# Designs tried in a protein design run: designed miniproteins, single chains, continued (2). Part 45

Each design is a single chain, and the fold is of that chain. pLDDT is the mean over its residues in the fold that is shown.

## One batch from the design tools (miniprotein)

Design m5638
Fold by ESMFold2-Fast:
Structure m5638 (fold): chain A 55 residues (1-55)
Amino acid sequence: NLSEEEASKKAQEIASKFSDDQADKLSLAGVEALEKSGGDLTAALKAIEEEAKKL
């Protein structure tokens, strides 16, 4: 299980490789996955990773 701190750190690390506009898209993907999963940080991080592959 990912802690909030670990998930935030990994998400920030991924987002730092992209522009502000791209980072916003990554954030949106993470939020959507979090809402769909009822707060599963692992699902949110996975969604961010998948969105990053499309950029």
Scores: mean pLDDT 78

Design m5639
Fold by ESMFold2-Fast:
Structure m5639 (fold): chain A 51 residues (1-51)
Amino acid sequence: SMEEVKKLVKEGSKLHLEGRVEEASKLFGEALRLGATPQEIVKEVKKLLEE
C-alpha cells in the first residue's frame, strides 16, 4: 500500500511537471484514496524537483 502510494505520487508528479494536469490529478486522487495525505504528496513532488 505505501509502495503503491509512492508510485502513484511519483508518476503523478512527473505528469504534472509535463503539464498533463488532468492525468496527474487522477493519480493524486488515487493516492489520497489509498491513504496519502496532501502533505505527503507535496513532499514527494519536492523530492523530484531536487533530482
Scores: mean pLDDT 78

Design m5640
Fold by ESMFold2-Fast:
Structure m5640 (fold): chain A 79 residues (1-79)
Amino acid sequence: SMEEEKKKFEEKQKKALELVGKLQERLKKRKLSPEELKKIEELSKMVEEIAKLKEEKKYKEAIEKLEELIEKLEEFLKL
């Protein structure tokens, strides 16, 4: 149901926010390379796409994009 999709989105969003918090802590401690800055720009664009899908109530697509964002954040945090 749409309500269950919304709940799943909210749970995934909480995880993404935790990862963003960890990323912000790392950004305070060191300068980013040009390559890392490009990756941050890509992540920012994904956040905007997810927000747009949420506003359009396309929760299934929003969840898929949010899962992609989480994977990319986890990859970045391994650096």
Scores: mean pLDDT 82

Design m5641
Fold by ESMFold2-Fast:
Structure m5641 (fold): chain A 59 residues (1-59)
Amino acid sequence: SEAEMEEALERLREELTKLGLSQEVIDKAQELLREMMERGVPPEEAVEAAVMKAQILAK
């Protein structure tokens, strides 16, 4: 649902902000999260995958 997507995006944003990542990296991770959830990936798994991707991009 849209509500689940919004909650997952909010949670992702909070996690990445705590890690001190740039807005550019956060934006890319949010896009990945949307794509994963649209393909049926559960919110918890999508958030974890997007966080890992963001950390890789920040290196």
Scores: mean pLDDT 83

Design m5642
Fold by ESMFold2-Fast:
Structure m5642 (fold): chain A 68 residues (1-68)
Amino acid sequence: GEEEELKKYIEELKKRIEELKEEIEKLKEKLKTAPEEEKKKIELEIEELEGIIALLEGEIGYLEKLLK
């Protein structure tokens, strides 16, 4: 059923969030050693990924309410 499909989708979104968090960690490590000219680009990429995570977490929260 619908509930099983929805739970599977929530798990897929959670996996995507974990992948994005790993990307952010790698970017933060690069930021420590990056030239000044590259730092701004890396910081913007981190902010974009953090924004995507916030949207996905909001989606999960909405979907989890539908399971109650």
Scores: mean pLDDT 86

Design m5643
Fold by ESMFold2-Fast:
Structure m5643 (fold): chain A 59 residues (1-59)
Amino acid sequence: SEEEERKKGIEELKKLLEEAEKNNDTETAEQARQALEMEELLKEGRFDEARELSAKAAA
């Protein structure tokens, strides 16, 4: 289901963040944190804030 796929994606992002932090990979860690924040905003229906976060990441 869509919900299960989203949960898997979130867990993979958390794992990526932990690994990036261990390796001092600041760029990957920042991307993973932004992706996790995006998922949280989308879950809460805060689409305007999600769009703003996406725009910042693209800059």
Scores: mean pLDDT 77

Design m5644
Fold by ESMFold2-Fast:
Structure m5644 (fold): chain A 55 residues (1-55)
Amino acid sequence: SPREELIRENEEAARLFRELAEDPSLSEFQRLVFELMAGGTETLIERIRKSMEEE
C-alpha cells in the first residue's frame, strides 16, 4: 500500500540520518541537523503507523 511504502522509505531515511550523524568528521552543527532529521522522521513514522491501526 502507499502508506506501507511511505513507512519503508521513511524508515530507510531515518536510518541513513542516524548513520550520517555518527560520522566523526562532521561539524557539531551538521551532526545536530542529522539527529533532528532522524528524530523528526521517526516521529512521522509513528504517526503514520497509528493512522493505519484502525484499517
Scores: mean pLDDT 81

Design m5645
Fold by ESMFold2-Fast:
Parts: structure tokens; C-alpha cells; sequence
Structure m5645 (fold): chain A 90 residues (1-90)
């Protein structure tokens, strides 16, 4: 997972830079790529779903849909917390 984690971090950094530069389309494309890699590298279905929802939340925020972004972030966090709890309990 090391290489995939590095690629996801690089894509998220580039997406943030594109967003700050005002290039929403590039930011969304990079976020989609980062999300696809994170989902593919997920160790559990809950982790995969959390990554997918987090990616959708970032895209919604870039598109100006703050309500949808907030809802998706809350759902992603809940699933991520559940996945972490399951790993800790195993």
C-alpha cells in the first residue's frame, strides 16, 4: 500500500493546488483519480465506501454544494470510524 498511499497524497495535494488556482475541473478530475485509488486500495468494504463518500464530498464542496458536502463528509466519517473500530476490535 505504500506506493498507492503516496499517489493518493500527491493527487490530493495537486487537487488542492488546482482548486486554489480556480481550476475546478482539474481539481475534480484529480479528486476522482485519488478517490478511485483509495477505494481500490481499501482493506474493507466500509473503508472503500468511506473513501468514495469523502471523495464525493470534496467534489460537492468544489461545486459549491455545501449541504451535500457536509452530509457526505459526516457519512464518510461515520463509516471510517466504524472501519477503524472493526480493525481495532479484531
Amino acid sequence: MEKVAEEVEELLLKAGEAYKAGDKEKAIALLKEATELAVAAAESPLEAEAARLAGEAHIAKIQGDEEKARELYERAKALGDEAEAQRAAA
Scores: mean pLDDT 80

Design m5646
Fold by ESMFold2-Fast:
Structure m5646 (fold): chain A 87 residues (1-87)
Amino acid sequence: MGIELKPEELAILEETYKDVEPKILELAEKGEVEEAIKLLEEAEKKTLEKLKEKNVPEETLKKLKEAFEQRKEYIEKYGKYQEEKKA
């Protein structure tokens, strides 16, 4: 993700997303795309809430939302690819 964050803000993103990322990918690989997207949306919500508490600029929050939207598209495509590969 091409977002310039302060080290403290980056640590929040790492904490809220890195821990859940392996499970999101595992669910998508198993064809549980809806559950994977649900976890991704929960991580997005937590990240944005914590960053808002740090008074991060609205432009940065908007770019982060766009990055999470792109990640949702990736997870949906990844899940479909894995289902086709296993068929």
Scores: mean pLDDT 75

Design m5647
Fold by ESMFold2-Fast:
Formats: sequence, C-alpha cells, structure tokens
Structure m5647 (fold): chain A 74 residues (1-74)
Amino acid sequence: SIVEEFNKKIEEANKAIEQGRIDEAWKLVQEAADLLQKGADAGLPRETIDEMRSKLAEVVKKLREAQAQKAAAA
C-alpha cells in the first residue's frame, strides 16, 4: 500500500540521518513526499494524510537540524 511504502521511506530516511548521509536522507524525503501526493490523489482519508504529513514534517525537521550542525562544524 501507499501508506506502507511511505512508512518504509520515512524509516529509511531516519536511518540515513543517523548515519550522517544527509544527501541520501533528502532523496528519501523527496520519495516520501511523492508517495504522500499519490495518497492524496488516490483519496486516502484526511486523517491518514494528516498523519503522513506529520511524520514527513518531523523527519524534515531532524534533517534540517543535522544539516545545520554539519554546516556549523565546517
């Protein structure tokens, strides 16, 4: 399902962030965003879409923080 694929991309993105693979994490976030769009277009319930948006926003926040820390260390 779209939701299962999305959750897998979010999990992979979190692992990439933990490993310091910032560019890979951004690519995974983009893929997750594409799945969210497909889910909305497919008519998934609003509650499901809102949950997916919340998960995506949380990962993006972590990624932004990791990117800022990398920039500060340079």
Scores: mean pLDDT 83

Design m5648
Fold by ESMFold2-Fast:
Structure m5648 (fold): chain A 110 residues (1-110)
Amino acid sequence: SELEKLIEKGKEKYDEIVARLSPERLAFLEALATLLAFEIYQKNLSDDEILRKIKELAEKYGLSEDEIAFLAYLVKQHLERLKKATPAQQVADVLHAIGVLLEHELRKRR
C-alpha cells in the first residue's frame, strides 16, 4: 500500500531526518504522531483513512516529503507502544502532545 511505502521510507531515512530536524520540529512531529496514533487506536482507522489524515496534516503544516514519511513511521511506532500502554500512560502521552502543539501554535503568532 502507499502507507506501507511511506512507513518504510521513514524508517530507512530515520537517522538522516533526525540529524536535520531542529529539536522543536522533531518534538512537533512526535506530537502529531502521538495524537494521530491515539485517534487511529480509538477509531480503528483503515490504512486509507490513516493515509488521508497524514496528507491533511502535511497540507495544514507544510510538511516536506521526508517529514511525511517520518510522520508515517512515527505513527506506526506510537501505535505499537499504545497497544502495550496503560490508560494512565495513554492520557499522559496525549496531554504532553497537546501541550507541544499549543506551544507550536503560540510560536507561529510571533
Scores: mean pLDDT 85

Design m5649
Fold by ESMFold2-Fast:
Structure m5649 (fold): chain A 67 residues (1-67)
Amino acid sequence: MSGEELLENARRIADLLKSLGLTEKAEEYLKKVEEAVKKGDLEKAQKTVDEASDDVSKALSKRQEEQ
């Protein structure tokens, strides 16, 4: 996965978080991935994307079931 792919994936995940009402969190994750990619730190970018993706899954499952 290239830095460009990581950023694209992060944008998609951020869009999902925004649709769940987590706009500030979505923007924070996106900025973190962009910064890591800018520094050439692809491992940090990947880790951040994975964390955001996990957060989306948990938010979708629990909020949709409970709220």
Scores: mean pLDDT 76

Design m5650
Fold by ESMFold2-Fast:
Structure m5650 (fold): chain A 70 residues (1-70)
Amino acid sequence: SELEKKIEELKKRGETLHSRLDAQVQAELAAETDPERAAFIREVHDALRTMYDYMLEKEIKKLEEEAKKK
């Protein structure tokens, strides 16, 4: 169904986003020599990951509930 395809798409997008964020933070940290700036970079990326996870889980849950009902 369309809903099942959308749920699968969102789950895959979440996995891709995690991989990209991990690669980006590692690259930024490898280039950063200041420990205070490095700590800030980690905090920003942690916050971004948490926000994206929350948004994706919320949408996936909504679609899963829709698929279960109709």
Scores: mean pLDDT 81

Design m5651
Fold by ESMFold2-Fast:
Structure m5651 (fold): chain A 55 residues (1-55)
Amino acid sequence: SAGKEAAIADIEAGAAQTEAYLAEHGAQLSETLRLFLELVLNSERALAERLRREL
């Protein structure tokens, strides 16, 4: 995607999808997979916030 705004939107969409997946399926996932997805979610949120501060 071109531009920081498009990158932020893509990252936030990915974070929302990961959050929804964890909410719906988290109980059926292994502990390791849940922890990995939580790490991914936190990393995506941190990156989006960092990029937003640089706009």
Scores: mean pLDDT 84

Design m5652
Fold by ESMFold2-Fast:
Structure m5652 (fold): chain A 68 residues (1-68)
Amino acid sequence: REELARRAIEKIHELTDAGKVGDTWEQTIERLKEAGMTDEEIEALKELVDRMAQGGHDGARAIAAASA
């Protein structure tokens, strides 16, 4: 699961560099699916982002979706 989340983060970085990532978590997930990411990889990423949000704000989710 954590390895799948790591791969998803790498893909988000690639999409961010290409200017294709969205501002909302839902938009970012849609872009990841379009990039060929599996539902299981996306689910693992959601769990990772949720853990980050538990320690702070929803801003952590937005940062993870846009930056990581």
Scores: mean pLDDT 63

Design m5653
Fold by ESMFold2-Fast:
Structure m5653 (fold): chain A 72 residues (1-72)
Amino acid sequence: SKEKEAKQKVLEANKEATDRGLEKSREASAEINKNKDNKELVEKKWQESRDFSMELMRQLAETSKEAAEEVK
């Protein structure tokens, strides 16, 4: 059914967003650990990680909206 398909798409998007968020977080942590004395780089990596997480949440919300529009 379309409802079941829509729910599956949202679940898959949520898993993908979680995996991508964790990957980005690990990369940021690794760079910060290599450059602990560089305050500017640490701040930049924290900001990039935060912006990336916000973007992932936006994409997930968009996917959820699209899935809901397909269910009629």
Scores: mean pLDDT 78

Design m5654
Fold by ESMFold2-Fast:
Structure m5654 (fold): chain A 59 residues (1-59)
Amino acid sequence: MDAEGQRLAEEANRLGALAAARGVEEATKLAQQASKYASQGKHEEARELLEKARELLEA
């Protein structure tokens, strides 16, 4: 995994943990999928999913 993919995966893990702690299952699923895309080099798709997860947690 390149440096950007690694950074996005770490961000996804942080958001996933936060979502799980808050009981926001939808955000947890989005964060898990973002981590997978980040590991595959799909940086743009990972960023879109992370954005959606953040929006759910900030609502």
Scores: mean pLDDT 81

Design m5655
Fold by ESMFold2-Fast:
Structure m5655 (fold): chain A 67 residues (1-67)
Amino acid sequence: PVKITELPEESPTVDLRPKLAELSRLTGLSRAELTALLDELGQSPVRLGLRLKKLGLPEGEVWELLL
C-alpha cells in the first residue's frame, strides 16, 4: 500500500526537543537561544546543524547529534 514518491525536504517527525538540551550543553547557548535559531530556520534540523557549524562546533559532532 506504499507508493514511490519524492520524500519531503525534512521528516517533521524528528523531534529535536531532547537534542536541543544536548546542543545547549555542547554549544554553550541556552535552550531559548537554540529555540530562537530553530524558529528562524523554520524548525529544520539540517539548517540548525549548518548554523551550529558556523558557531565553531566540529561538523561530525553536530551532525551525529542531529541525525
Scores: mean pLDDT 65

Design m5656
Fold by ESMFold2-Fast:
Structure m5656 (fold): chain A 82 residues (1-82)
Amino acid sequence: MIEELKKKIDEAFKNEDIETLEAMRKQVDELAEKYKEKNPELAKQYRELGIYIDEKIAFVEIKRVTQRLGDERELKRKLAEL
């Protein structure tokens, strides 16, 4: 199950699908909470997976912000050349 979740996270990251990553983040948080008392080791693995998702989301958002800022700067540069 954890391995399958990781594959889905990697696929969503590859596709820059933040919505899917956020949905999966919520799911692993719920699973970590569910197993907190019953299986602390499994709960820890879900928390680690949650951190992994957070890193992927941050990476995609940074890329998108950098892309948007680059596009705005390029537009301003072209306007200055007119």
Scores: mean pLDDT 79

Design m5657
Fold by ESMFold2-Fast:
Structure m5657 (fold): chain A 88 residues (1-88)
Amino acid sequence: VLTAEQQQAALEAKNLGNELFKLNKYALAAEAYTKAIELDPSFAEAYYNRGVALEKLNQLSLAAEDYKKALELDPNNTEAAENLQKLA
């Protein structure tokens, strides 16, 4: 069970990653999403977002692993499924 503090910190780390991604700072965005995942290992959105950032960094194998994990946690994430298929 996640504490409210851990859940809030995970959301803040994801939001920081989103802001860094908008600034095209993909490596820093990936680090922020990694922090969100460390705080909440079930955070499907953080895995998906890190996958997108890693794909921008041409880290395609790592991106595929994150898309797969996002899809395992949220099977309705059609964007993760489509992105995983593109990397196949």
Scores: mean pLDDT 87

Design m5659
Fold by ESMFold2-Fast:
Structure m5659 (fold): chain A 55 residues (1-55)
Amino acid sequence: MSEEELLKRLEELRKVAPPALRKQIDTVIENVKDGLLSREQLERFLAAAEAQLAA
């Protein structure tokens, strides 16, 4: 999965996420844009965020 695809999925999750998770998603998106986050770190965050919403 490309970094662009992962960011699009995070943007989609942000629309349904509670405020605390939205803040975390916003921070992750900023860190990716600044080059501070690897694709693997982004993938792991996305999986964790999806799991939080499923619980």
Scores: mean pLDDT 80

Design m5660
Fold by ESMFold2-Fast:
Structure m5660 (fold): chain A 72 residues (1-72)
Amino acid sequence: SDSQQQQEQQNIQQAEQRGQDSMDRVLQLMAKHLGKPPDRESQLEAWREFRASHPTEEDFGLAMRKLLAEEA
């Protein structure tokens, strides 16, 4: 019983790690797209500006997919 709960916890931690890696990539691309420096503060500022420009989840998702496609 303990083994199954430990497996679930590890799966959650791995998903969180993958989410963090994806977030770092997205922040990097947003900063680059807005012509900002590659530092963390500029990346977070770019994220805030990008979200402010795309206030709905649908608009944000579409814009993010377009940004990722342009960098592929």
Scores: mean pLDDT 68

Design m5661
Fold by ESMFold2-Fast:
Structure m5661 (fold): chain A 70 residues (1-70)
Amino acid sequence: MVELDKEKFEEELKKALEYIKTLPEEEKEEARKELEKLLEEYEKIKEEDITEQLKALYEAYKTLLKELEK
């Protein structure tokens, strides 16, 4: 099954950031809204049983959102 180790996670994050940078401004805004929704969903479930993978995914979304705001 899918395993997310730190090295692969960092590579995928870099690819996602590069991809987002190539998007037109309108699509970046949509991506930002989707990331905000995902962060809100994570906040609802984080008090339940969460895995290290979910925590890593949350941090990735925060990083993407922060880069989109710059």
Scores: mean pLDDT 67

Design m5662
Fold by ESMFold2-Fast:
Structure m5662 (fold): chain A 72 residues (1-72)
Amino acid sequence: DKEKEKKAKEMVKEGIKAYNAGDYEKAAELFEKTLEEYPDSPYAPLALAGLSNAYDELGDTEKAKEYYLRAS
């Protein structure tokens, strides 16, 4: 389980890095993958928030709202 937490952390960090680089599509993919593969990790709430922000930047307001509510 520690190994899964480490992988979830690394994936979220890559998502944040992509987001900060303006690659919102890649950021969304990485945050979605974090939620799919590591839904029970302590990094899942951060991935939900990141996914909401990434979809908002991509203009997908419906998905952004969905993930925002899940993160809240």
Scores: mean pLDDT 86

Design m5663
Fold by ESMFold2-Fast:
Structure m5663 (fold): chain A 70 residues (1-70)
Amino acid sequence: SLEELKRKLAIKQMVLAILEAGRDYLREVAEKADGETRSRLEAQIARDDVLIAETKKEINELEEQIKKAS
């Protein structure tokens, strides 16, 4: 249903906002870190960037489904 798709979209948008906020916080911490700690934070940021990209793709797919259902 259209209502179900819109609900799924809203949830994915919330998840994206949380992921982006978390990544931005890790970037801030990484700028103040050095050595091994910085490297570990940069590795986590890279993983978070992949998850953010995947979540954006899911949002685009849901938006297209809603557009076709409307």
Scores: mean pLDDT 89

Design m5664
Fold by ESMFold2-Fast:
Structure m5664 (fold): chain A 66 residues (1-66)
Amino acid sequence: SLSPGRAEAARKAIEGANRVMESKSEEEAQKAVEETTRALRAVPGVSDESVRAAEEHLRRIGRETL
């Protein structure tokens, strides 16, 4: 099972991915990525590597959706 912090980070990442996929412009998608990445960094126990991986994945979703 994931630690409480990692479970919360996963939830925020899923919510962020949904916002990126629902975006109507590159600017909106970029803002969603930045806000989600900032929220992930604020979760205790989440590594910098995990945050960077999530950010890259979200940027890829935005790039492929728009």
Scores: mean pLDDT 77

Design m5665
Fold by ESMFold2-Fast:
Order: C-alpha cells, then sequence, then structure tokens
Structure m5665 (fold): chain A 94 residues (1-94)
C-alpha cells in the first residue's frame, strides 16, 4: 500500500530527527511519534483506516504538546519539523 509506505517513510524521517536531538525528552517524544506512525502503517496494511487516522493524529498531538512544553529553541525546531512531516504524510496518505 502506498499509504503504508508514506507512513513508514515519515516514521524513518522522524527517527532521524530524534538522532539529532541532544535533549532526552525531545528524543523520547520524537521516537514515540515515530512508533505511532509505524503502528498507523500496520493499521493501513490491515485495512483499519480509522485506527491509522487516530494513530497519526495522536502522533501530531504528541509533537504539538512536546513543542509547547519545550523552552529550547533547537528542540522546538526539531519537533516542529517532525510535525510538518506527520501532516504532509497525512495529506499524501489520504
Amino acid sequence: SKAAEILLEAAERVEELAARSEDPATREALLRAAELLREAAEAVRKGDVAKATALTVAAALLLIGAALDSEDPAARELLEEALKIVVEAMKEAS
């Protein structure tokens, strides 16, 4: 499924951002968002579109929450970049 491939590619890109993060809390948020995207890709492969949508929205909300809680501009930039990746994946997978 092209939608599952898009979500897996998004997860890999978010994992690369986690590897660039020096802040443990930011790294954890990015890795958790990537895990939700991988679960969304599996839901797509199983035909569970509602679950895939819920998991992708959860990933976006997690990143928004982490960005709002962060006082580090570098951490916020990585989280905002990850959010952009998630939103773009949602549009392409639709």
Scores: mean pLDDT 88

Design m5666
Fold by ESMFold2-Fast:
Structure m5666 (fold): chain A 97 residues (1-97)
Amino acid sequence: EALEGAYKAAELAREAARAAAREGAAVGAAAAGAAAAGAYAAAKIGERTGKLAEGAREAALAGLAAAGAAEAGGAKEGAELGRKAAEAGEEAAKIAA
């Protein structure tokens, strides 16, 4: 389901933030956590409005933001998880389109 994919993207973004924190990139982890919160909000808006493709696309963009924040802090594992979040959101958007 497209909605499940959007929530999966948000969960992967949260995992990216946790990985960045474990790697010692505290500032990057905080920024990645904020991006993960955005992904979750986008998924909820998509669910509420029935615009699942738009919600999933915004979740994918939030996943990319989480990856960039983790990478900037030197958290390579966090960056990889953030990219997977973006990929999950993109796949959900394609299903919803």
Scores: mean pLDDT 69

Design m5667
Fold by ESMFold2-Fast:
Structure m5667 (fold): chain A 111 residues (1-111)
Amino acid sequence: WLPKDPGALFTALLAARSYVAQKKYDEAIKLAEEVLKLDPNNAWAHLILGEAYLLKGEYDKAIEYFQKAIEINPNNYRAYELLGEAYRKKGDLETANEWFKKAEEIRKKIE
């Protein structure tokens, strides 16, 4: 009843998040990219890639991955928060505030 493949992908994404926490961003990126080869529409893998690129200072790449995560799961308010943070890091505070407002709107819809 538990397919091995979804459990293996989940375990890989937990390891990728652990790599991000350890500041091993390139290892996190490689592992999340391997998950996307098996499951191209995995919103969590796109979020992890975006966060790793954000923490590396690759803000434009982070924005692309967060936008893809939102496209896959438009109700994930965390993706909107991270997209806002990426724009804030680029110095675009107006665009950042727009994404933070969208995050709150989505959060309210799922309460």
Scores: mean pLDDT 83

Design m5669
Fold by ESMFold2-Fast:
Structure m5669 (fold): chain A 55 residues (1-55)
Amino acid sequence: LQKLLEAAKKLGEIGKQAAKKILVDEGVPEEEAEKLVEKYSRNGKLTVEEAEKLA
């Protein structure tokens, strides 16, 4: 999940599709990645603060 946090810090926020792809690439199962992104995203975006909670 470290890569997700680094991406969020660099971009300020990450879209749901990009966040899901990063989680899947890090070995999180696709279904679980979707649930995590849905839980922590706000209006289709994952902020740095929410990414820190995931990492």
Scores: mean pLDDT 75

Design m5670
Fold by ESMFold2-Fast:
Structure m5670 (fold): chain A 67 residues (1-67)
Amino acid sequence: MLSQEELDEINAIVAETFRELAKLVSREEAARLAVKLANEAIEKGLTPEEVRELARKRVEEVREEVE
């Protein structure tokens, strides 16, 4: 189970990911993707480092879809 400190760190990573995605897509789509990332992290019990790597991969996938 994740500690409160790890959850706070994951929330920070999700917020950073939302800001990065919002530069590439609409605010609504960025929020949807960020919420999905947060839900996956919590459901799978991912560490902050694993969440950061997953976030990086998701941002790169979105970049490939936009001009």
Scores: mean pLDDT 80

Design m5671
Fold by ESMFold2-Fast:
Structure m5671 (fold): chain A 79 residues (1-79)
Amino acid sequence: MREALEEGLRQAREDLEALRRLAASVTDAPAVREALEELERELEEMERAVEAGDLEALRAALGRAVATARRLVELLEEA
């Protein structure tokens, strides 16, 4: 389980980097950049939670990441 979570987070980080690069090529909106920065921080929180074995912290960070990702999609649809 833990190894699968670690692999999932590694893939998520790669996906975030690709998304950040794509977003930068299509929009310079500050709100999009801010949402990407929030996702980066939330991913870091999830990585720390997995390393610490803190499943409650992982759940909380995941919830925040999902909310931020939904907002980012809405912002990109408006761009």
Scores: mean pLDDT 79

Design m5673
Fold by ESMFold2-Fast:
Structure m5673 (fold): chain A 57 residues (1-57)
Amino acid sequence: AAAMDENAEVSQEIARVLKESTPEEAEKKLKEIRDKYNLDYIPAPENFTARTAPPPP
């Protein structure tokens, strides 16, 4: 059975924002997500990109 935890939901939302937004817009959206879910912190976008491909031109 699939249980949607807040952490899983937040991760999906962050991934979507990073995929669809520029780094600047993603940072703003991540702050909104933090407020919505009452999180202490959210990893910076650079943390997500460090594992994957280099930034676009």
Scores: mean pLDDT 61

Design m5674
Fold by ESMFold2-Fast:
Structure m5674 (fold): chain A 70 residues (1-70)
Amino acid sequence: MEIKEEDIDLSFIRMIKAIADLLLKNGVEVPEEELEKWEKKLREIKERNKDNPEVVEAAEEALERLRELR
């Protein structure tokens, strides 16, 4: 089984989306500092995977989900 960087990045995006959904469902307040850290990481993933539309789209969806927590 070969683990590629893009697979790790996709797994991270999916994890952030799942966490965001759980937090939204339970009305949990997230510190702005933590939201900024997650958004920064997602932007970095989007930049390094700019030639992979699937990863870029997933990262943008996760960023939108994090904006809903504000």
Scores: mean pLDDT 78

Design m5675
Fold by ESMFold2-Fast:
Structure m5675 (fold): chain A 60 residues (1-60)
Amino acid sequence: SMAELKLRQLAETEERWEEIEKKFLENASKVGLSKEEAEEKLKRRRELLERELARIRAEL
């Protein structure tokens, strides 16, 4: 199902979050984002990931 496919993709993103966070912070520095702006964006992305995972898990 599409829900199972999305769950797998999001779970993989969660598993690799430390790597994603590291790359994002490296790239944010290159485009002139402040540390505070970069950390706020990461926090929002993490919150969205966790909410979407919870939503899909509740529907399975």
Scores: mean pLDDT 80

